# Ledger of designs, part 23: designed miniproteins, single chains

Each design is a single chain, and the fold is of that chain. pLDDT is the mean over its residues in the fold that is shown.

## One batch from the design tools (miniprotein)

Design m828
Fold by ESMFold2-Fast:
Structure m828 (fold): chain A 80 residues (1-80)
Amino acid sequence: LDEERARFIAEIDSAVAFLRKMKEVANEEAQKVLDEAISLLDKAKAEAETASPEELRKMQRDLHRELAGLLTEALKLMKE
């Protein structure tokens, strides 16, 4: 439980660091999408600290899906 929670939180911290680096080279429109992704990750981190094992697994699946969508949109905007 604690190991799974700590791993998930560490994954979130790594993702936030990566997204902040992407913002440094992103155009204005992509930066807005990246800010949404960072906000989503910050919210997930707060919820993860008190989540049950079942909630944690669901959050991890839902977060990966939502994050993938936001990253795809940001990359599409950066190509323009």
Scores: mean pLDDT 81

Design m830
Fold by ESMFold2-Fast:
Structure m830 (fold): chain A 55 residues (1-55)
Amino acid sequence: MPGETARAAAEGARRLGREDLAKKIEEAAKNGDKEKLQEYIQEASDLLSEEEGRR
């Protein structure tokens, strides 16, 4: 169910200092916007993967 994944993605975005993205994820989940929710979750996941990568 997308609600739990959305919560985790929003927390991840906040850890990266992206409160804007976290709020968008929460809003999309609240409105049931599956398409936008998937896009924001993917973006948050990509950011987390890049952060864990070498810098």
Scores: mean pLDDT 74

Design m831
Fold by ESMFold2-Fast:
Order: C-alpha cells, then structure tokens, then sequence
Structure m831 (fold): chain A 82 residues (1-82)
C-alpha cells in the first residue's frame, strides 16, 4: 500500500491509497474514513459525514481540526477520481 502523511499544525493526516482510507489524528483524537470506490452510495455517505465533521470543528472553533477535515475532504475528492 502507498501510505502518505500530511501535517497541519498538531494534526496528522495519513492516507492509505491501497485501502482508500484517511486517518486524522490530533493528540488523542483519531478519526478514520474509508472510501468505497465500488459503491457510489457509500462513497457519498462518507463524504457527507466528512462535511459534517468539518462543520462541527468550525462551529467549535478548532482551527487545526477544521483545516484537517478540509484537507481530508480534498483528498477524498482525489480518491473519487481514481
């Protein structure tokens, strides 16, 4: 699997292109998203979930988490194109 790591402040985003998974870590917080490219309905559901998490982080004023979810959403869009 190709594993790539991106840092945004204290937040780490790990992308596994072999499994199409995105892991977001900030301190003890861990969120994992799996993108199923063979099922459009599940894929849309994962993207909507990620948008909800981004909005929640923005409303809480968590800038690092908001930037991390913005980046994860962009990566999910890139995985969607493959």
Amino acid sequence: SKIETIKIGNTTITVDKGTNSITIKNGDFVEVLEIDLNNVAKEVGQILRLIGLQLDAELKGDKDMKEAYDKALEIAKELLKE
Scores: mean pLDDT 72

Design m832
Fold by ESMFold2-Fast:
Structure m832 (fold): chain A 66 residues (1-66)
Amino acid sequence: MRFLVETTMPIPKRIGLILWLMGIPGVEVKRIGEHRFLVETTLSPEEAAALVERLRSFPGVKVTEL
């Protein structure tokens, strides 16, 4: 599964979010802008859906499924 993450988070919180994502097995993160990054995952559909839901729960985070 592939999705775009956009964030208005302050830099320290944004770095923490990216490091957390990079720590998840089967998740790859590519920074495509200061406030935008692409997430590619080999997770199951259920795990990917749970990850998207969790990301959408964070303040200042927008997720677009590709």
Scores: mean pLDDT 80

Design m833
Fold by ESMFold2-Fast:
Structure m833 (fold): chain A 63 residues (1-63)
Amino acid sequence: MALPSPEAIAADLYLALGSFYLKQGKVEEAIEWFEKAIEHYRRAGDEEGVRLAEQGLEEAKKL
C-alpha cells in the first residue's frame, strides 16, 4: 500500500499545530501554521486539506 505523500503528512502536522496554537489564544502563531498547512496541501494536490486549513485560518482571523 502506498504511503501518503510527505507534503500531505507535513500539512497534517502544520494543521494540528495551527489548531493547537489557536486553542491557546496564540493567534499570530496559529495563522503562521495554517498558512504552512495550506502551502503543503496545495503541493500535495489535497483540495480538502486546503479547505480545512483555510477554514482554520479564517477562524484565527476572527479572533
Scores: mean pLDDT 81

Design m834
Fold by ESMFold2-Fast:
Structure m834 (fold): chain A 56 residues (1-56)
Amino acid sequence: SPSAETVRQGGLQLAELLGPRAGAAYLERLLAEHKDMSPEERAGLEAALAEVRARL
């Protein structure tokens, strides 16, 4: 499984491609739909979402 840092970097890169608003919405949806994700994946996505939201 990927580390939280690897997942955070992936989430940030995706948000860069989609734009911050669409990126934030996508990350929020991933967190909502995938309740069974690993703690590391969840931590990475939550960290990415927090950083993207700070740029809004």
Scores: mean pLDDT 82

Design m835
Fold by ESMFold2-Fast:
Structure m835 (fold): chain A 58 residues (1-58)
Amino acid sequence: ALSLEEGVARVRERLAALPEVTDEAVEAVIREVTPLLATDEDAGAVAQEAVRLAEERR
């Protein structure tokens, strides 16, 4: 299991790898999905949802 900090770092890395996503959008999506990581949700599933949210912010 990942710590909350490790989960946030994984999500940030995945979002930062996306083309055409701004740093503002990355940080906004991380704030939005952090509660999901805090409830012991699977970090991979949360990262996938974060990608979806970031694409909506384009």
Scores: mean pLDDT 73

Design m836
Fold by ESMFold2-Fast:
Structure m836 (fold): chain A 59 residues (1-59)
Amino acid sequence: SLAEDPRVKAAVLMALGEFPEYVGKEEEIRKIAIEALKKNPEATASELYEAVVKELKKK
């Protein structure tokens, strides 16, 4: 599962540190990271984190 990918897990943890209001809503962040990884399978954890930040800034 892409949810078990260490890069996705790292991006989720980094995002929760920056956006603590998403604690308890980790699935919303994880979904964004997984979609970013599907679009770019070579993405680093930092690139997945940046994709999450861009999406959350729209909210």
Scores: mean pLDDT 83

Design m837
Fold by ESMFold2-Fast:
Structure m837 (fold): chain A 57 residues (1-57)
Amino acid sequence: GLLEVPGVDEALAARLLATFGSEEGLARASLRDLGKVPGVGVELLQALGRHLHSRFG
């Protein structure tokens, strides 16, 4: 799950799920949309993209 991504804690995981609805919603979001979430920097954005592509793409 999202907690397996380096730099994602429970608070950030909850914020991402609240914003995009699900992990599938996250996988459908653009990098621009993911980067709008407070606490998501470039390194975390890249790690999230790799995780979501590996699991859903």
Scores: mean pLDDT 78

Design m838
Fold by ESMFold2-Fast:
Order: structure tokens, then sequence, then C-alpha cells
Structure m838 (fold): chain A 61 residues (1-61)
């Protein structure tokens, strides 16, 4: 198993938790980007996908 999958899962969980606590989209994006900064092969598109997924989950609650 590669470290990228685990890092993406951690970033997604962190983003969702921050949104549930009232963090802004910008704060969530910054936190996700920071968590993924050292992960090879991760792009801004991955960060955007995680942020959008977390927002969709919170908005549907």
Amino acid sequence: MDAQRSALARAANTGLELLRQGASREEVRAAVRELLADVPGVTDAHVDAIVESALANVERE
C-alpha cells in the first residue's frame, strides 16, 4: 500500500472535521494543502477534490 492513499484519507478527515467546527473553505484548503505538501504525486487538483468532497458532505447534513 502506498503512503499517498493514507495521506489523502487523513487530509479528507481533517478537512471534514474543520468544516464541522465552522472553518472557512480557505482554512480547510490551507490545512489540506499543508498535510499533503510532502506527498509526491499530489497536485492542487487532489486538494480541490478533497475540499469539494468535504463541503458536499457537510452541506448535505
Scores: mean pLDDT 76

Design m839
Fold by ESMFold2-Fast:
Structure m839 (fold): chain A 64 residues (1-64)
Amino acid sequence: SHYQQGLDALAAKDYETAVAHFRAALAEDPANEKAGKALAIALLQLGREDEAQAVGREMRAYMA
């Protein structure tokens, strides 16, 4: 799955590849809290703090 591929990339510290896979996982299931949380972590590791904050807002739109 895209989520598992993202986790593998995150473990390899390939944060850009992890972001791509977690975004694909969220495109298939916007309510996938695990993928959204992992995406935010990968974005923070890249220093992309504004995008990490945006992920939190997007997830809230589907869960709250």
Scores: mean pLDDT 81

Design m840
Fold by ESMFold2-Fast:
Structure m840 (fold): chain A 55 residues (1-55)
Amino acid sequence: DATLVEAVKKTNEAIKAFEAGDEEKARQYVQEAADLVGATPEQTELLYQSVKDVA
């Protein structure tokens, strides 16, 4: 699914932004990925925490 591929790409960009110290960009990319897959606010926050843990 092209939508899922785009969401994964946005998640990778979020990790890179967080590694660079740009938390605003990281949050933005997480939100874009969440919106693409119809994630709930709770799932979106879990994704953001996972990005922080990986970075």
Scores: mean pLDDT 82

Design m841
Fold by ESMFold2-Fast:
Structure m841 (fold): chain A 101 residues (1-101)
Amino acid sequence: MIPRLTPEQRAAFAAMTPEQQKLFNKAVAEAGDLLQEAIDSGKTPEEILETARKAAELVEKGMREAAKQSPDPETQAALLAYGRAVAEGLRLTGEEIAKNK
């Protein structure tokens, strides 16, 4: 389930440059790979939770770097809010996987 984007978040996304998209997408891919590798390697529930936390931090850092390139503070705020929402989704996914181990 993908949270429905607000009109402001959708506009901020549409305004992202290819370089901003590259930075954020790279962070999301690295975060996803990190969590998947922990799952596939049979890490403990505690290690999966720690990996999900690190994955979330990577997403938040990636969006922070992308948002810096926007001159508009409102666009920066909207992008950072979305980055936090994606990061929270990764934490919750890690918690759910840890429960099912």
Scores: mean pLDDT 78

Design m842
Fold by ESMFold2-Fast:
Structure m842 (fold): chain A 72 residues (1-72)
Amino acid sequence: SEKKKELLQKLFDTGVELVSLAVERNILRHELEKTTDPEKQAELNRRIAELDARMDELVAEEKKIQSEIEKL
């Protein structure tokens, strides 16, 4: 089924983006652990929160794609 192939590709692409964001988040968390400057800590926390929000959106999209595949 072409629809299934398209959904599987979209699922793969979503997974790749999630991995990329998870790597960035881990780098920022590691930097936060080493940072003693309160202003830099606040900036890193803001950036991590933005990544968390985007990752939550992608996880929700992944679940929708998985549900669509199950209906095929």
Scores: mean pLDDT 90

Design m843
Fold by ESMFold2-Fast:
Structure m843 (fold): chain A 70 residues (1-70)
Amino acid sequence: SEEEKIRKALSLGGKAANAAMRGDFETAEKYLKEAEKVTDNKEVIDRLKRRVEMAKAGVTTRQGAAAVLA
């Protein structure tokens, strides 16, 4: 069902966000791409992309600040 596909996509999105929070952007992108293949629901996909990008931005900002202060 569509609901089952959305649930699976949300699970994959969670894995992607967790990978991004660890700085593993390659793994995050892989899980996000898998989620996009499971569902065509634009709202769900957009929410997952936003969550992953926010996680990446957090890590990148921390790394950028360290580089500037060094």
Scores: mean pLDDT 75

Design m844
Fold by ESMFold2-Fast:
Structure m844 (fold): chain A 61 residues (1-61)
Amino acid sequence: MPQEVSEEAERYAKLGYLLYQQGRYEEAVEAFEKALEHDPEYEYAKKGLKEALKALGREEE
């Protein structure tokens, strides 16, 4: 697509996945939440957030 997501949202989402792969799930959640502050519709960050929360055993409501 010609439109790109916010560079900041993309960077935070990538940071979140790196933290997730290292088993740092709480920091991964925070990074994905920061990505969504910059682009709330960024599906890549939304999926990462759900996976990190699942890994923490925290399925919030």
Scores: mean pLDDT 76

Design m846
Fold by ESMFold2-Fast:
Structure m846 (fold): chain A 65 residues (1-65)
Amino acid sequence: STKETAFKIRLIAEGIEVGAGVKVKEENGALVVEIFDASPEQKEELAKRFEEIGKEMGLKIGKIE
């Protein structure tokens, strides 16, 4: 959906801002977010931010890796 596409774009953009890679996949009807090329601290901060964005947009994240 348009909403899910906007969410995916938003998460990727947030990753770019801090120099991290972000991939968003749909597996078995759930959204799976992969964070790479990030320090452990950056990954934790991004994961929290992604959960907040998902909550604001009314979308559930199945898993953050």
Scores: mean pLDDT 81

Design m847
Fold by ESMFold2-Fast:
Structure m847 (fold): chain A 84 residues (1-84)
Amino acid sequence: DVDALVKSVERQVELLHDEDPLVREIAAAFLLINVTLAKLDPNEKQRKETLEKILPILERASQDPDPEVARTARAAAEDVKKAL
């Protein structure tokens, strides 16, 4: 489900701002898993749609004033761009 994966990415990006460093670490790991699942979708049309919807979320987060959030989101955005 494209929408479920996009929603999961949005949620993980929000959790990157959590006050608990363990929550932030888990969110970064799940964000990586979500991007990997999107890239591995065998349906080419769905893969492209999911990656195109995820990219602006990650690009926005890459401009975050928190340097760790920005760095994590930037790496994910570059990974998505290479897969498109």
Scores: mean pLDDT 85

Design m848
Fold by ESMFold2-Fast:
Structure m848 (fold): chain A 74 residues (1-74)
Amino acid sequence: KKEEAIKALNEAIEALKNKDYQGAIDSVRKAAEYMKELGKEKLARRFYLEVLEAITRGDYDKAIEILKKAIEEL
């Protein structure tokens, strides 16, 4: 359900704020799967790739912004 995707995205944001980068990546993967189940595969792929790229670059503020935008688009 949409609520499960939003919960996973919020868990990813919280993990990033706590410097738990592996937990953030795991939560982003979970959110992407829920978004695909909602029929939003294109949106899921875009946010997943953008968030992963921001995290791997060490741009955690940008990763949080992308995750917040994903919640707004759901």
Scores: mean pLDDT 83

Design m849
Fold by ESMFold2-Fast:
Structure m849 (fold): chain A 67 residues (1-67)
Amino acid sequence: SKEEKAIEAGQKTAEELGLDGELFRSGIRTALVAGVDVPTAARAAGRSLGASEEDIERVVKAVEEAY
């Protein structure tokens, strides 16, 4: 699905940045199930990892480009 591809892209980008990709995947999925939109879910998941705003923007961009 588009959603799964977006999650996979975000997870891969998080891992490339040295962030916990599995925790990112869990966080974004939880937010999406709660009805949060894809970019907002990705941003929230990135913040939950303690990522910098620069790293959050890179992850969100990867998610949006794959969606």
Scores: mean pLDDT 85

Design m850
Fold by ESMFold2-Fast:
Structure m850 (fold): chain A 120 residues (1-120)
Amino acid sequence: FSEVEKLVELGRVYYYNKKYDLAIEYYEKALALDPNYAKAYTNLGQAYYDQKKYDKAIEYYNKALSLDPNYAKAYTNLGQAYYDQKKYDEAIEYYKKALSLDPGNLEAEENLAEAEKAKA
């Protein structure tokens, strides 16, 4: 593991222990060493999402996608953040994008159905 990967793994340990502020700190340290590490932006977004800071989560998922535009999981995460903001049209758009990249992703299919139902 590189130093960047070690810092990301420490951030993940804090994240799974619900210590989101510490997780964010370690992901930011990783990005200070490698600002192009797309996984760290996705992990930052997830930590902000779990703090219910949806605008921040969306910002970091978009940064991850600017580095890896075919990362289906980041589109699923964007959809979930928009869904929790009750922005169902945007949620549907991103879940459809996730499914176009990863057909058969059951999570994205289920989340799409929930968003379409919530919009109705």
Scores: mean pLDDT 88

Design m851
Fold by ESMFold2-Fast:
Structure m851 (fold): chain A 55 residues (1-55)
Amino acid sequence: LRAERRAAGLTQRQLAHMAGVSQATISRWEAGELTPSPATLARMRGAIAAAKAAA
């Protein structure tokens, strides 16, 4: 996920805002400390895909 987010040019804060979660949640998830819900994971993946498509 972190590599995909960086490839899309997004910061943790930007992805958190787009997914409707806190930046701390993104940071902990990328560190492997948390498991996201399927709905949250889908929103994050959608946000990354949209950012890549816009570039």
Scores: mean pLDDT 76

Design m852
Fold by ESMFold2-Fast:
Structure m852 (fold): chain A 66 residues (1-66)
Amino acid sequence: MAEQLKEQAERFLKEAEEALKNGDKVTARLYLWAARQLADALESLGNTDAAEEIRKRVEELEKKME
């Protein structure tokens, strides 16, 4: 379960990067929101390191949207 959540979050982060590359901030925000939800789920399951890694990448991409 946790591994699948991490893989899905990584997919959402990749989709967010592609959206930002194309200037689509709306789509990027939606994927970053979805990745954050998965990070919260991972933390709830005790996978704190994976959750922190995902959150850090979300923050980096959100900074690019400023």
Scores: mean pLDDT 83

Design m853
Fold by ESMFold2-Fast:
Structure m853 (fold): chain A 57 residues (1-57)
Amino acid sequence: MELLKKSLENAKKMRELAEKAGNTDFAKALDRQIELLEENIDKIEKGEKIEEDKQMA
């Protein structure tokens, strides 16, 4: 769980940096990753079991 939230925060920071650098493709990829991380966190919080193994981070 903590790894997912940490990854989400890190992705949001990277996304902002990519946008400031004008790297729109990278920013767009990070947007998708953020959405996936948010969905996974939401499912876990609703009691769904999601794969959060060591390879997620």
Scores: mean pLDDT 73

Design m855
Fold by ESMFold2-Fast:
Structure m855 (fold): chain A 89 residues (1-89)
Amino acid sequence: ALSKEELEAKIKELAEKAAKEEGWDAELVEEALRKQAEAAEAYAAGDWERARELAAEAVRLYGLAKGLSEEEIEELVEEARRAFEEAVA
């Protein structure tokens, strides 16, 4: 399993890659990164439900930064849920 710091770094790498390729809104990306960090902290504290909610909110913010539709944002939320689950395996 990834450490909290490794999980945060991995999520940040994905966000930076997408921002570089697509020209995302930087302010929304930063807010999303903050929510990812809060999710990692909640997970480390054993609050898995809060960690999941914060991770989902982070992905939603990334979708908004990218200018995606609500339907596309929900797909990204599902991807983040899966990535979070795999990071803990």
Scores: mean pLDDT 73

Design m856
Fold by ESMFold2-Fast:
Structure m856 (fold): chain A 55 residues (1-55)
Amino acid sequence: MEAVEKVAQKLAEMRAAGKTDEEIDQELRKTLQELGITDPEEFEAVLREAVRRLR
């Protein structure tokens, strides 16, 4: 899933850059919006899979 891959990469990059949880949340919301993901349920599903993929 391209959206999951993009979110996982973005999350890892932001954590490596030392960004706060609030900054990460804002950037992830923006990234998903740019990918056309506006449904709250879909947003939660993508975040869950992205976090799962990182560990």
Scores: mean pLDDT 75

Design m857
Fold by ESMFold2-Fast:
Structure m857 (fold): chain A 62 residues (1-62)
Amino acid sequence: GLEIAEVLEDYEARSELELTLKKGDIVEVLEYVGDHWVVARSLKTGEIGFVPRSYLKIIGYR
C-alpha cells in the first residue's frame, strides 16, 4: 500500500512543481526524492507535487 501522511504545518508552494498544503491535510506519499523532498498526492484536491519531507508525519498505509 501507499504511505499516508499528515501535514504538520502550512506550506506554500514556491513553484508549479510543489504543493500548497494546510496543517492537518492528508496526503499519499508516492515517492521519496533525496533527503528533503517527497512527491505526494493531496487527498483533498487530487493534485500531485513536491513537498518538504519535514512537513509530513507518516500516520499509516492505504
Scores: mean pLDDT 85

Design m858
Fold by ESMFold2-Fast:
Structure m858 (fold): chain A 61 residues (1-61)
Amino acid sequence: MEEVLEEVDAIALGMKYGAEATPENLDEAIEKAKKEVEHLGPRAQQAAIAAARGVYSGIHG
């Protein structure tokens, strides 16, 4: 159950970084989101990356 809450927090953070990203700094924004959730484990990192890319694509693609 705690793992699900950690993934939700990772998704929220990824969405924030993705929404703030520009075409020039998308990779940097993804890496920042990944690093911020590094302590939550690899699944949280993947969730943050996916959320950042998804939000960015929704806004810019």
Scores: mean pLDDT 76

Design m859
Fold by ESMFold2-Fast:
Structure m859 (fold): chain A 81 residues (1-81)
Amino acid sequence: KKEELKKKADFLNKNIELVQESRDREVARLTAESEAYKAKGDNEKAETLRQRRDRVQAAADEEIKKLQEYANSYKEEADKL
């Protein structure tokens, strides 16, 4: 049913929103911590936190991309009905 496909797309879009919120929160935290350590002269700790931030960002972005592809697929199927 068209409504069921739309509901599945909406569910995935809500999951994307939650992943984005989690990503933004963790990236902001790691960025702030990295900057604080750099300001204290602890460049090694700052670099470690920057690398963690980059990994968190990349993993979340990949998950969001996959969810967006699934949501778009359901939307396309709904539009054909």
Scores: mean pLDDT 85

Design m860
Fold by ESMFold2-Fast:
Structure m860 (fold): chain A 78 residues (1-78)
Amino acid sequence: MDPKVLEAEVLEAMARIQLAVAKIALKNGKTEDLAWIEEQARRARRIAEEVRDIDPEAAAGAEEVARELEELLEEAKA
């Protein structure tokens, strides 16, 4: 496996883990974590952009994570 492809897959997996953590935090009423969740959404978008030409599948996964994090933020702020 190309080291760059492996890195892309690891970055996507990490983004998915942060999404799961964000969902748990919001379910437990942890509104103090909103700034952290916003940072994770930005990170997921950056990952998607950086890996798009290396691993389009990983990029699509990271974009999905970013979208879900952004949706959670809007719901929590409403």
Scores: mean pLDDT 81

Design m861
Fold by ESMFold2-Fast:
Structure m861 (fold): chain A 69 residues (1-69)
Amino acid sequence: AAAEEARLDEMLEQIAQGAADHPVTHPLVQALVAAYQAGDRETARGYLRQLIAQSKADVADVRAEVAAA
C-alpha cells in the first residue's frame, strides 16, 4: 500500500544519509544504497524489505529462546 511504500522510502532516505557518513560493509545495505542512488527505488525497497524480514526473524528467534527458558 502507499503508506507502506512511504514508510520504506523514509527508511531508505535515512539509510542513504547514514551511509554517506559511515562505511557500508553489509552486502544487502551496499546493494540497497547502490539501487537508491541509481534511482531504482523498487529494487532498493526490495532489499530493505529483505533486511527488515531478517531482523524480525532474528528478534523472534531470541524471544522464543528466552520464553522457552
Scores: mean pLDDT 70

Design m862
Fold by ESMFold2-Fast:
Structure m862 (fold): chain A 90 residues (1-90)
Amino acid sequence: SARDEALVEENIKKAVALLKQGLLNAKQGRYDMAFTSLDLALLFIENAKKRFPENEKVQKAYEYVLEARRAIKEKDFEAAEKAIENLENL
């Protein structure tokens, strides 16, 4: 439904914003703030995946969120930026 599509899109946009905030805080050495933002980003996309498990866009979004979280934790900021860009372009 259009409402379900809007809910998927809203959760992806929230995850993107939180990953960008997490990346910015990580680049500034503010890892506690960064990790809080990463955990919130994962929560939004996991909620979308639980509600829409067969949705290919949600599955790809989940994978990009995991890649971005891993890259930020590993301080691979170039890989993190690419994963966030891939998520935003879904």
Scores: mean pLDDT 89

Design m863
Fold by ESMFold2-Fast:
Structure m863 (fold): chain A 100 residues (1-100)
Amino acid sequence: GSLARNLAKAVAKALENGDIDTAVGGARQLGVEMAKGSVEEAIEAVRFLADELEKVKNATPEQIRAVRDALVEALSKNPKHKEAAEVAREEFDRVIEKAR
């Protein structure tokens, strides 16, 4: 699988296991890697991660917010990825609402 898909799956698995530090670190790394590429690839990676997180049972809204914030912060370091960061906020807000 691609690095982005593998990182997204690792984040979801860490969150499923209650390992929030690993999930946050993985989301930050995904954001850093995606900031190096195209905006379109970053948006696809963000949506894939959001979909994987939606499948996670017992994830709290607070845990999902921590993952979102790490991803958004990393993406926002590249001004060209502003759209990807905005998509991350929107997709994760949807996942957070479902987790309530």
Scores: mean pLDDT 86

Design m864
Fold by ESMFold2-Fast:
Structure m864 (fold): chain A 57 residues (1-57)
Amino acid sequence: GPEAAKRQELLRLIGEILRKIGEIIDMELSGKADPAKIAQLEAEIQKLLQQMDELLS
């Protein structure tokens, strides 16, 4: 039903956000941080957070 679909989409968004955060952490810890790639990932995370906020509204 609608509740199950909403929960599934929330979990998908959360999973995608956590994956991108993990990529940033891995780059920082490896000492191979690419500032351009980090900026791209941060922008993507911000967009996903906006989508999550809209879904919860």
Scores: mean pLDDT 87

Design m865
Fold by ESMFold2-Fast:
Structure m865 (fold): chain A 67 residues (1-67)
Amino acid sequence: SLTELERQVLGVLSQGPVTPEELAKRLGISVEEAQKIIDRLEAKGLVKRDPETGLYYLTEKGKAVVA
């Protein structure tokens, strides 16, 4: 199961790829906390980082969870 905060993170990512800094600003949390949540979602296969842009995006599995 997903926490409410993890669900909010997936909701932001459903609007488009973001940096941890942008995510932190939108949710009113620290960049460190945003990165920890992103890391957990990446471990679950719901989010991935583009190495060329540094942006985090929703995987097909992640899109299925938010739909």
Scores: mean pLDDT 87

